# Ledger of designs, part 29: designed miniproteins, single chains

Each design is a single chain, and the fold is of that chain. pLDDT is the mean over its residues in the fold that is shown.

## One batch from the design tools (miniprotein)

Design m985
Fold by ESMFold2-Fast:
Structure m985 (fold): chain A 82 residues (1-82)
Amino acid sequence: MEEETNKSYEGPTRKVTVEKASSDGDGKLTIERTEDGMKITVTLEGKDKAAQAEQFKKAMAAIAEAKAKGEKEVHFEIKTES
């Protein structure tokens, strides 16, 4: 009856925080798994554009990895400090 033998990984959702291991205002990357895909939140800190670019590159790498793993949808949110 209704052959849905598709084994889905319906496990508990997780929140993973990934950082450069830098405490010098190097920003913060948070990755949260949901059933609809993945939500990646990046907080860009520092007044140096170079530091912000580095944080952004790390976020882009995480998005690329999520897509490579076949995540259905990836939502990306950027927050910047004034």
Scores: mean pLDDT 55

Design m986
Fold by ESMFold2-Fast:
Order: C-alpha cells, then sequence, then structure tokens
Structure m986 (fold): chain A 72 residues (1-72)
C-alpha cells in the first residue's frame, strides 16, 4: 500500500518532502482523489488513507519533526 511504502522508505529528514511529492503534487493520480481533494492537508490525507491509528500517529510525528527542521 501507499502507507507501507511511505513507512519503509521515509526518514525523519525526508518525510514532509515525500508526503508533499506524493500527496501534494500527484495526490489526484496516486490516491484517486476527487477534484479539490488535492488541497487536503497531510493530516487529512493520513486520516483518510492510514486506518492504523498507531502508524498514523507515527507518520504525523515524523511530518511535524521534519516541518520544524525545514521551517524553524
Amino acid sequence: SVVDRLRQVLSLARLDDVLEDVFGEDARTILGLAEGEERLTVGELLDRYVPDPALRAELRALAAQNAASRFP
């Protein structure tokens, strides 16, 4: 799944960038989002496509850590 791929290949330094590349730029194509859904936040996309609450929390924590590093 997309989630399994993200978990396996992402590191703290790259999580936010990868999420933006996967969900931001190509969200409609990759996730089959309806028109307008590509504007969903990373958190909303994780809620929709990551049913495991433990994995979802872990990915959110990684995204927040990466965002803090990129925009201090």
Scores: mean pLDDT 51

Design m987
Fold by ESMFold2-Fast:
Structure m987 (fold): chain A 76 residues (1-76)
Amino acid sequence: MEEITELVREALKKASGDPQEVAARIEEALRAAFPDATRVEATVSKDANGKKYYAVARVTLADGTELVGRAEVEAP
């Protein structure tokens, strides 16, 4: 979904530098956007050259539907 992907990308871009903090911020943003979600998970990683950040987030809705968002941004 474009909505979840946009939330992930914005959070990833704003908190450049700390992958663990970025993951926590993405989860918080998704919980705020999907208050009825039963599960929210985010994983953030950095490439071997330190030039890109990658994020994957999953949201499980109350009806069992899963939404997946992925984003990558250039590191500063």
Scores: mean pLDDT 74

Design m988
Fold by ESMFold2-Fast:
Structure m988 (fold): chain A 83 residues (1-83)
Amino acid sequence: SLREELKELIKKLEELKEKHKDDPAIVEELEEVITSLENALNDDSMTDEQLEKLKEYAKLLIEGIETGKDVELLQESAKELSK
């Protein structure tokens, strides 16, 4: 299910947070995304479309961190998804 996929993404984000614990900018971004996903999972009013957007953003963030993308650019992408 989509909610189970988001739970797996939270686990992956937590693992990345531990791996990058000495990088405060990456840790802060990961914590914000984890909080957003946890809030979405606890909100029964969230639509499947909203959950899918969060899933895609989390995937992009994971890929971006693993490929060395600029965290500021990832934050700007997140802001566009919230509109």
Scores: mean pLDDT 76

Design m989
Fold by ESMFold2-Fast:
Structure m989 (fold): chain A 63 residues (1-63)
Amino acid sequence: MERIEKDEKETAKRVLELADELIGTASPEVRPLLEKARQLAKEGKGFEAEIYLAVALAIDRQR
């Protein structure tokens, strides 16, 4: 079993949970990034999903 693959799957689950929590209160400009993060997380691309989530959070904090 590849440790990196396991970590990516765990990251995907966490990103999906956070994106689901945030999407209801997110601004319209941030929602597409959260939706992309959710899509990537559902595809198992946890690391890529995490990048989109991080960008969404950075933009949201500047408001």
Scores: mean pLDDT 76

Design m990
Fold by ESMFold2-Fast:
Structure m990 (fold): chain A 68 residues (1-68)
Amino acid sequence: VPLSEMLPSLPPGTVVVYRDSQGRERRGVVAEGSDGTKKLVTKGPDGSTIWLTPEQVRDSELLSSWLD
């Protein structure tokens, strides 16, 4: 299931394990942005916190999700 399709329906605080566009297994947490849209919070290549929109995870596959 595409992560971009599921992300808007997941509640904030959901832990998500997904496969990115390069086939790597990644982890993030669903959060609600200031505009009311669901986003995925993860780490950038430099260790900074980044917010990914549903469009930015379009080529990612949802593997597992749960509330912590």
Scores: mean pLDDT 76

Design m991
Fold by ESMFold2-Fast:
Structure m991 (fold): chain A 56 residues (1-56)
Amino acid sequence: MTEEEKEEKLKKIVMGLEQLLKEKAPQRLIDYAVDQLKELFGEEVADKIYEELKKK
């Protein structure tokens, strides 16, 4: 993936995950979004993003 493609995909997934967390969506949907981050960016990066979004 190019850096631009990475940033665009990251923004989409992060926005979706942030909305799921705000709405207190079922854990299954949150897990699905986190799994997408893990698949695309790796577990360490996904965990950092998830923790930042939970902090907000």
Scores: mean pLDDT 77

Design m992
Fold by ESMFold2-Fast:
Structure m992 (fold): chain A 69 residues (1-69)
Amino acid sequence: SPEELAEELLEQIKKTKEYLKNNELPEEDLKKLKEQVEGALEQSKSLPEPYRSKVIKALEELKELLEKL
């Protein structure tokens, strides 16, 4: 269901953000992760509300964090 998919994605985003606060990724892995976040943002536009807004917000926050690294 969209709810289950959104919850799984939000959990993955949370774990990734926690990892990035205390660990550095190699440049190649950072580039790959940035590409994955951009793709996930595009795909998340097809989710129903309220999951779409919640997931997009979390992905945008992750994107901002990656751009500061």
Scores: mean pLDDT 81

Design m993
Fold by ESMFold2-Fast:
Structure m993 (fold): chain A 70 residues (1-70)
Amino acid sequence: SEMEKEIEKAKEELKKNNVTQQQMDDFIAKLRKELEEKRSQELIEKLTADLGVEPERVEQLFDEALAQRE
C-alpha cells in the first residue's frame, strides 16, 4: 500500500516530464525492485534481532514468499 503510493507518485512526476510509457515502466520496475529489496533487508534484520530466529531461516522464508509473487 505505501509502496504503491510511492510508485504512483513517481509515475505522476515522470508523466509531467513527457517521458514515454516504456521509459516510465522501466523506471518504475527498477524503483519497485529497489524498494522491495531495501524493505526486505530491513525486515530480515528486525526479525533476526527481535525474535532470535536464525537469519538463514528468515531469508529462506522471505525468498520463498517473494518467489511466489513473481
Scores: mean pLDDT 66

Design m994
Fold by ESMFold2-Fast:
Structure m994 (fold): chain A 113 residues (1-113)
Amino acid sequence: SEKEKLRELMAETFEEISKAALESVGIEDKEELSELFKKLSELIKNEDFEEAKKLVENSSLSEEIKELLIGLIDAVENADREKAAELLEKLATLVPSQLISDILLKKAKEIRE
């Protein structure tokens, strides 16, 4: 289903971000960011969307990035592909890591088909 495809793609996206965070420049808390996105990937795979949003809210991320991530989790839960792609593109403009930005833009393009 389209919802299942979007959920799987987003879990994969968060897993790739987790790995990229450790190799990124301009990120001070690489290990913490990596662990956060690894846990988010697992929660999305299990459809634990409420717990995923709570994890983001309790993180040390900026308020703007938290709002975009929570919106992205909501878009995945609601199978809103267009909104998910838009939020990934917005996140790409805010992250200091070129590696993470490139992942976000690539996944947004895959969603838009």
Scores: mean pLDDT 87

Design m995
Fold by ESMFold2-Fast:
Structure m995 (fold): chain A 57 residues (1-57)
Amino acid sequence: MEEELSRLEKLANEAVRNGDFKKAEEYKQKAVELAGEDAERVREDLDLSIKLAKERA
């Protein structure tokens, strides 16, 4: 479970770096669903990463 969450967070960040915001959102949704009690933290962290990348583009 924890390994899967870390993998999804990594994939979301890689998608953000590559400009694949659709994939980043998909991985974010999966990570949030898996995170349970950490869902808010995961959502906020990935939302910030996506927002900052879009502002840079």
Scores: mean pLDDT 79

Design m996
Fold by ESMFold2-Fast:
Structure m996 (fold): chain A 92 residues (1-92)
Amino acid sequence: MNSEDEAATRSALEIARLDVERGLGLEDLRRIAEKAASLDESSRRGLGRYIAAYYVIGAISEEEFRELMELLGLSEEEANRLVAEVRAAAEA
């Protein structure tokens, strides 16, 4: 992970924590994922990282996370990489 990806991942974790505290949950994530499915790969990956942060902090289940990644059109391999990156940032 490069410095920009590390910064983006840390920002995604902090934003996810704040948004959970503000009451944004699974149905909000589904609406965002459905609307974002037609966006470019970079935007979909950015949103996938944010959703992976929700999963890593325990705000959504693994099943819910997998459903949201499918809605975004992200592969299982890409979803697993995003979770690994977010977990690494959360442990730092």
Scores: mean pLDDT 82

Design m997
Fold by ESMFold2-Fast:
Structure m997 (fold): chain A 67 residues (1-67)
Amino acid sequence: MLKAEVPAELAEEVAERVNERLKEEGIDAEARADVKNGTVLITAKTDEELKRAAEITKEVIEELEKE
């Protein structure tokens, strides 16, 4: 499990976009928003999928913060 720090107001949108990208890439991982703590929790079955999900999460956060 990995936790990514995000603006609380963006946590749900980050989780939704990450889950969409994970599904598109066929990665068996899940992102879940924790709005109260301003985090997104990432879970995966393998370390490789967890690392890829973390990369996607970072990209999504960066994209949303630029908008």
Scores: mean pLDDT 80

Design m998
Fold by ESMFold2-Fast:
Structure m998 (fold): chain A 101 residues (1-101)
Amino acid sequence: SALEKLSAEEQERLAEMKAELRALIEAANTDEEVRRRVLRLVIEGAKLIAKVLGEEAKEKLKRELALVYLMEVEGLSYEEAKELIEKDPERAEEAAKKAEE
């Protein structure tokens, strides 16, 4: 993937933008100027949102790979593997890397 990871500050700004866009969309029903501003923010924000969705998809894939590795190679049950990923993120990351090998 050619998408770069967002920093923690960029993720916080994206969350703020989502809240602002929601409020402006509600106001846009009564004001043409607000409607034009919403359209501009939607276009600009769509690029950042697409970047975030790409990274979220990667993180979900890594989690699934870690689950498969822990279940098939280390012999853990689904619930045990799920709990380990939640409580020990470093071991989960190692399992995901080994699954990709």
Scores: mean pLDDT 65

Design m999
Fold by ESMFold2-Fast:
Structure m999 (fold): chain A 74 residues (1-74)
Amino acid sequence: DREARLREAREEIDRKLEELGLSRAELEARDIDDIRKLAQELRDNPPDLTDEVDRELLILGVQQAYALVREAEA
């Protein structure tokens, strides 16, 4: 079930964002261009994260917030 897997992934991303001091709501409140730019900056210059998984989850979380804002616009 795609919906169930997406829900689980979103919950995991939200938990990781909270651990990093970010909130999904804060990312969703940003302009689409700002979220896109942040995702690109994180890709080019990742933060000082020792765990590659945490870095990838942060990037994925930002990208998912961008996708949600874009869907609301459509």
Scores: mean pLDDT 58

Design m1000
Fold by ESMFold2-Fast:
Structure m1000 (fold): chain A 100 residues (1-100)
Amino acid sequence: SSLEERLEEIEKGLAHAALELAELLNDPSIAEEMQKRLQEMTKQSLEEQLELLEEENRRLRALAEEGVAKDPDNKRMRLLLRVLEQIERKIRELREELER
């Protein structure tokens, strides 16, 4: 896939994660913040877009980790945390390719 296609898959993954986390925590602001970040990205370089996605992934992961700590039997929250960890790896791989 192109670098742009890989970035777009990361964006889509994080947007879906933010929506599911917003539902699980009953906090629509989680998804609203992700939408604001996506709007900011339309005017940024590929490198700056990736930086914004890294920041959002860290924010969503921290919320998911707190959610798991409060309710460790919540299988959906644990699965979501694993998905966010997979997205973090994809972000790192894309950054490494941009630095070549």
Scores: mean pLDDT 86

Design m1001
Fold by ESMFold2-Fast:
Structure m1001 (fold): chain A 76 residues (1-76)
Amino acid sequence: EIGERVREALERAAKLMGATVLDVEVLSQEGDRVKVKVTTKTPTGKIIEHEHTVNVPLLERAVRKAEEAQKELSKL
């Protein structure tokens, strides 16, 4: 399910930045591209609602690389 995959990837990305995903609504899907409405609580405590078009496989790859980089940096 691409909607679940995009939610998981966004939640993982937010966690890396100290933010929290409160809601993700899938507005449209065209292949690997998903238009989503995301409600996020920023690290400063601000709640922001905005729309993005996401390439899900590219987002998943980027998040995985960022998680690996953070894990390596934590050893320093």
Scores: mean pLDDT 81

Design m1002
Fold by ESMFold2-Fast:
Structure m1002 (fold): chain A 68 residues (1-68)
Amino acid sequence: SQEALAERLLAHYRALLRHEAARGRLTPDSVAALRQGLADDMARLQLPPELAARVLAEFDREAARLLG
């Protein structure tokens, strides 16, 4: 399903965020680059706009927690 695909994609990008944070490399610029990659992947997969918006909101929430 598209929801299962979105959840897997979000889990992948959350893992990338946590990996960069653990390495002391998480910056606003690195977050923006990961966010763009996520947006590009969702566009390529033609995820519905409402689902894509939820995924980006969850990504933004995780990134904010990790940046402090």
Scores: mean pLDDT 90

Design m1003
Fold by ESMFold2-Fast:
Structure m1003 (fold): chain A 92 residues (1-92)
Amino acid sequence: LEERKHRLLLRIIGAQLRIIGDEFDISRLPLSEEEKEEFKKKAQEALEELKRLAEEVEEAETEEELEEIEERVEKLMEEYEEFYKELVEKAK
């Protein structure tokens, strides 16, 4: 349980760092100011949700609770990544 919590927290930290990096990359792409603002809002929402999920990891008492959190992290990052890819494609 403790090892699984540590691994999940590292995964969440990695996801947060990736989003921060993506914000830097998006700022440099030939996108409209409106598209950049939309991305910034989505990135901020994802970072806030990841922070809440990290808090839930610390409070989790069972492997089942950790599995539910892992699934929520995965879904959040899949939805975020689809949005990011759409913006990158528009910049081509």
Scores: mean pLDDT 84

Design m1004
Fold by ESMFold2-Fast:
Structure m1004 (fold): chain A 100 residues (1-100)
Amino acid sequence: SLEEKVKEAIEWAKKRFGVEVLEYKVTVTDNEVEIEVVARGTPLQLGLLAEMLRSAAVEYLKEQGKTVKSTEYEVESEDGVPLDDADKEVLGRARAKATA
């Protein structure tokens, strides 16, 4: 179901904003979920994607019977273009993490 939640977040971003997803990685341990998506979009669009990925990670840990202690999400530039213009298309990495 985590893979399904991640795919739903990606499909939402593609349909809603036209975000181009190039790759994604999901890392799961007993107490931690980290999701990374490399995509072309604006920093604002990738930030919204990262927030949805954070929600997916939280929901997964709760479904595993875990109490979530911390969450984070961020957008990083992959192509060296600064994320200083919210409306400028970049190649970025949307990252989300949840820890139980």
Scores: mean pLDDT 86

Design m1005
Fold by ESMFold2-Fast:
Structure m1005 (fold): chain A 59 residues (1-59)
Amino acid sequence: DPRLNEVRSTLKKLFPKEEEAIDNAVDFVSSLEKGFGITLSTEQSIELATSVLQEELKA
């Protein structure tokens, strides 16, 4: 998915050492979209993935 690749690239620029957490956050966004039958914008996907990533880094 080109949009999710853009989200992943953006997060890697912001969190260059957190590759596993970035992949988990992007996978969560993808699963949420498929589960609810929705498609988020690139901006919405970045915001959601960033929130998930920050939660993982705190846990």
Scores: mean pLDDT 80

Design m1006
Fold by ESMFold2-Fast:
Parts: sequence; structure tokens; C-alpha cells
Structure m1006 (fold): chain A 55 residues (1-55)
Amino acid sequence: SERERRLAEVKERIFQLVRDYLAQEAVATPDQRAALREQFTAESNRLLAEGRALE
């Protein structure tokens, strides 16, 4: 179904976001870490809300 497809896409995007965040954190300077964590938190919350709306 369309809902199932979009839910799978959201889960894939969350997985990719986590992978990208960990890679960026590994090479981030101390000055970049707070902003990086804030961006990750905001984006993950957005994707989680989108996924919840589809369930």
C-alpha cells in the first residue's frame, strides 16, 4: 500500500540519517558538535513524527 511504502521510506531515511550523523560526528571539531547534534535531533524528531502519522 501507499502508506506501507511511505513508512518504509521514513524508516530508511532514519537509518541513513543515523549513519550520516555518526560519520560526521567522527570527524567533527568540538565547535561543530553542538550544532551537529542540534541538527540531528531536529531532523530525527521530524522523521519520527512523520512515521508516527503514517502508523
Scores: mean pLDDT 83

Design m1007
Fold by ESMFold2-Fast:
Structure m1007 (fold): chain A 94 residues (1-94)
Amino acid sequence: MQEELRREGLEEREKKMNVKTEEERERLKKQLEVSREVAAALRAIGHLINLELLKKEGAPKEKIEEEVKKLLEEIESLPESVKESLLKALEEVL
């Protein structure tokens, strides 16, 4: 009897999930998209740090332009609000 009560508790959670299966799948897809955006933003920040280091080392203009191009490629996949924030950070570094 107590073992069946534990299984009923899990089944009740499973029934609540089944009612929202399609909504949950859409929310998970949106969450994956947000995770990809966060990863791209982190890579963009990495390029900003590299760009600041290149400036301190007196690297050739060509190397600086290559790093800026990589940063802009990462930014292209991001939402406009995040893109504006990163472009402002790029102006501060340049």
Scores: mean pLDDT 72

Design m1008
Fold by ESMFold2-Fast:
Structure m1008 (fold): chain A 97 residues (1-97)
Amino acid sequence: MKMLEVTGRDVGTEMPEPEEKKDLTVLLHLAPEESLDTVLQILKDSGLTVVRVQRGADGSTLIEAKGKYETRKEQIKKLQTLLHEAGLSGVRLFFRT
């Protein structure tokens, strides 16, 4: 598929000056049986800052974490590795940059 926006829209219509920093946003969806404490520790070990934790009525948990855009690939790989090593294969991951 052909990329239409090679610059990632960093030059914008209404962008404030001097420059905006992009963040890595990580969303994690945990089943009730997944250890929240273990996932929070893994996020910290991956260099991510937890900004929100929401619990659903079904006992599931949604976690939002922020990281640095420049180190996003390394943080994502480390996060995936630590989740795998902890046996947390049921955690669903979504990434936004």
Scores: mean pLDDT 71

Design m1009
Fold by ESMFold2-Fast:
Structure m1009 (fold): chain A 90 residues (1-90)
Amino acid sequence: VLEGLLAKVNEIRKLVSVADEKLGEEVEKLVRRALSSNSDAEAQALFDQAIAKIDAKYAELRAQGASQEVLDALERAKALVEQAREDYLA
């Protein structure tokens, strides 16, 4: 179960790194901290921060005319973060 979540974290990083490698590292750290947190409230806050960073980058890149491939990667990353949150808090 935890191994599947860690594989998902690695996939999230790869997808975000298509848009921004530094953001990929930041999102990975937030999701890993969420999965290691001692409270549901702390985990939710960290997942929300990761999602907010992806949303902000998506909006920025869309406004700049980024390729649909890059935008699709960010949308898939967001969906995986949301799924990891649901799986962790279930």
Scores: mean pLDDT 85

Design m1010
Fold by ESMFold2-Fast:
Structure m1010 (fold): chain A 107 residues (1-107)
Amino acid sequence: DKIKQARELITKGVGYTIRAIGLELDGDLEGAVKDFEESTKLYQEAARLLGASDETLEKIEEWGKKVIEALKAKHAGDLEEAEKLFEEARKLREEVDKEMQEKKEKL
C-alpha cells in the first residue's frame, strides 16, 4: 500500500514538473514556480511514505528551493548564477536518491 501510494504521488509530481517546464517556456515564471513547488511537496510526501529520514526530507525541500532560485535567476538573465544553482540542486537530488536506495537495502 505505501509503495503504491508513493508511486501515485511521484506520477502526479511528474505531471506538475512537465507542466512547469511548459509554463517556463511560455514565460509564465509564476505558474512554473507554483507547479514545481507542488511537484516538490509530492516527492517529499512520497519519500516520507517510503520511510525517508528527516534529513532526507530536508534535502528534498532544499533541492526544490534551489531549482526555484535557479529558474528565477535564469528569468532575470543571470545565467551564471542559474547554472550554479541547478548544479547544487543536482547534487542534492543525487544525495537523496542514494539515501533512499540505502534505506531500501537496509529495510
Scores: mean pLDDT 84

Design m1011
Fold by ESMFold2-Fast:
Structure m1011 (fold): chain A 81 residues (1-81)
Amino acid sequence: VDFSTIPGLDDAEIAAAQALVDNVLDTDKVLAAFNQIPADKRQLVIDALRDVVVDDSASIGERMKALRILAILGVKVPTVV
């Protein structure tokens, strides 16, 4: 996931969003990284992760990581079925 394409995120916020992906197997680290993102920008990161889940051009690994992060955050994910 390339969070640098999201308008309105600064370098530190992009790094925090990237830490969600890098630490996807560690629930506590995912939550800590998410809490570093300002509340008004958290929805932008959530929307980017949701877009990855439904992106057929993204790798299976990227889609699975995005889905796991969204599950940790308690976000309802649109299922393509």
Scores: mean pLDDT 76

Design m1012
Fold by ESMFold2-Fast:
Structure m1012 (fold): chain A 61 residues (1-61)
Amino acid sequence: MDMEAERRLLEALAHNRPAVIRGPAEVLALLDANKEAILASFDRPGARIERREDALVVTPA
């Protein structure tokens, strides 16, 4: 599984930065399924993770 997409997502949330994260559909689906837990772990109530067809879009808090 492509850990690069996960790494980029966690980096964007840790630094409160906007990001567009691309990767395999299965990896994006897994990250999207876990986005509430991921956002809670960073304590970013204003941040959002939105799934697009081939990307996750991160909006900072």
Scores: mean pLDDT 78

Design m1013
Fold by ESMFold2-Fast:
Structure m1013 (fold): chain A 64 residues (1-64)
Amino acid sequence: MKFLIVYTEAARDAALALQEQLRARYPDAEITVQQVADALSALAEALRIQAEHPDVQVFVAAVV
């Protein structure tokens, strides 16, 4: 299983907590975390990855 967590700086703690929870539930999973500048960039990246790599589960952690 592959997971991508896209987050803004303000949501970093939430993103790291999610990464820990996913690793605990899916120890053999590939988990990538990526910081982006803003919520719109996070959404754009999530949509791009979901379209190109439908096998990847994408999570967005962003604060408006």
Scores: mean pLDDT 80

Design m1014
Fold by ESMFold2-Fast:
Structure m1014 (fold): chain A 64 residues (1-64)
Amino acid sequence: MEEITLTATGVGVPDDLLRQLLEHELREIVKEREKETGVKLELVSVTVQRLSPTEAQAIGTVRV
């Protein structure tokens, strides 16, 4: 399995909106990778963690 990690920094962004943005970007990265490689990838888990008031991290696990 492969992990894809995204970190975003935002000021005054609500946690729910930041989470949705990170999850969306993660799914788009997986789709683009599938398109480029021709290999089907499955996003099996997404974890979003607030690191600070202005920073959050999303970790997606993908399976070939």
Scores: mean pLDDT 74

Design m1015
Fold by ESMFold2-Fast:
Structure m1015 (fold): chain A 72 residues (1-72)
Amino acid sequence: SARDLLERAIKELSEPPLKSPQELAALLREVFDRLELSPEARELVEQAIEAVAQGDYATAREYLRRALELLE
């Protein structure tokens, strides 16, 4: 489910990743492309992907948590 994928993404960003920021951003993009999200949740996920690409995992986690709230 979209919730499971977002929760796993948040966990991955909270632990020391074995992947580069670019590889993590690419994985999030693949997940995002397969999900039917509201425009608001989609915008938050896009901002998270950009934050991951910049190595800002704390900001990325915040955007992903906000996206999760919209999936209730």
Scores: mean pLDDT 77

Design m1016
Fold by ESMFold2-Fast:
Structure m1016 (fold): chain A 105 residues (1-105)
Amino acid sequence: SRELARRAAETAIRALDELIEIAKQDNRPDLVLEIEISLGMALIQVSVGKITGEEAEGALAALDIALDTLRQALSQVSPANQAKVEEMIRELERLRRELERDLAA
């Protein structure tokens, strides 16, 4: 559904924004830059999906970028923030499975 694709895309973008704030709190400017690049890539995928009428495919690509970025950052964030990053990973994995099932139907 278009609504599910939109929610998934918005959640992926929000997770990357939250990860940027975590990296800033941890005083990791190199990590901030890496996540900002990933955010730019995710936004491009969402935009391409909207233009081509492939909103679900764009949302899946954005989820994959966000998941890869969060998984890479997990070992780099402070111990105090690892639980929050793990929770974000679980939420995006859940949305990705839901969106894949919607596309297969």
Scores: mean pLDDT 89

Design m1017
Fold by ESMFold2-Fast:
Structure m1017 (fold): chain A 88 residues (1-88)
Amino acid sequence: SAQKHLDEGIKYLEEAKKTADEESKKLLEEAIKLVQQAKTLYQQGDLDGAIDKAIQALNLLSQLPESPLVQRAKEHIAEAIGEAVKEL
């Protein structure tokens, strides 16, 4: 489900944050907030809002250097978008 993918995305971003430098940590914190907002909107049935916030998170994460944890988070967020789009 989209919710499970958003939860996994948050989990991987929180793990990435533990070893991140201070600049990357700030971007990760902002991305985590956007994914949390996407989850809240999805739970409220606002699919358009959830997709928008998830895309904003992906755009922020694209500014980070390549990281296996960030890449897994991005994959889960993209899967959540795909699941939400199927519900439209």
Scores: mean pLDDT 89

Design m1018
Fold by ESMFold2-Fast:
Structure m1018 (fold): chain A 70 residues (1-70)
Amino acid sequence: SMADLQKVIDYLKANPEELKKIEAALLEELAAVAADVAPGAARMLLEALREVGADPEVIAAVEAALRVAE
């Protein structure tokens, strides 16, 4: 749910080391993640990454991968 996603966002904002690990894992697995993400979930993922303050280069890479996978 959106409420559960907000809890994850809040946790990552409070734990920047965990956010960096997730960003690194996401970059390593971009093609697999893009293939497994449902179309509706893609927008939620991008909005969550922007809200948590993820690296702009990571956000751009995820957005490009999701666009190619669709």
Scores: mean pLDDT 72

Design m1019
Fold by ESMFold2-Fast:
Structure m1019 (fold): chain A 97 residues (1-97)
Amino acid sequence: SRQQADDLLRRARDLLLDARRLLLQSRQQGGVYRDQAAQQLRRALLVGGELVRVTGDRGRPLVQHIGGAVGFLGRGDFDGAIRHVDDALRVLDGLLG
């Protein structure tokens, strides 16, 4: 349903905003919050997967960008991870508006 999709989008947004803050802080402080950022991104991936189930393929770009963020973070590329989180948030804003 639209309400269920909106609830999942808001949950994904909250997780991505938390991950973004942790990634920015990790970039400034030598990766201190890297594991916490990875955990929030993995939680966002689970919500994104549920969005794909509820919305069909509308959630796929969101999942792709969150997956990209996880991949870049796994390589220690905080700038790449942040870019992908920002792209995911842009997709989310389009889906919510």
Scores: mean pLDDT 86

Design m1020
Fold by ESMFold2-Fast:
Structure m1020 (fold): chain A 67 residues (1-67)
Amino acid sequence: DAAFERAVELLVTVLRQERVRVLTEEQFIALVKAFVPEIPLTPEALARLRRALAARVREEGLPVQFV
């Protein structure tokens, strides 16, 4: 899913640029609304995106804690 892959890349770039250390569910939803509004705000889509973003954050070694 090209839109999903672009969403993950864009969000990880934002986390890196803003030096985010803690990402709450509310902050995550706000980032999705602001930067990737094409992603539906359903529990299933958000959970899938959050898992992919967390995996990407671990791959890059970014010090971001998902709470």
Scores: mean pLDDT 84

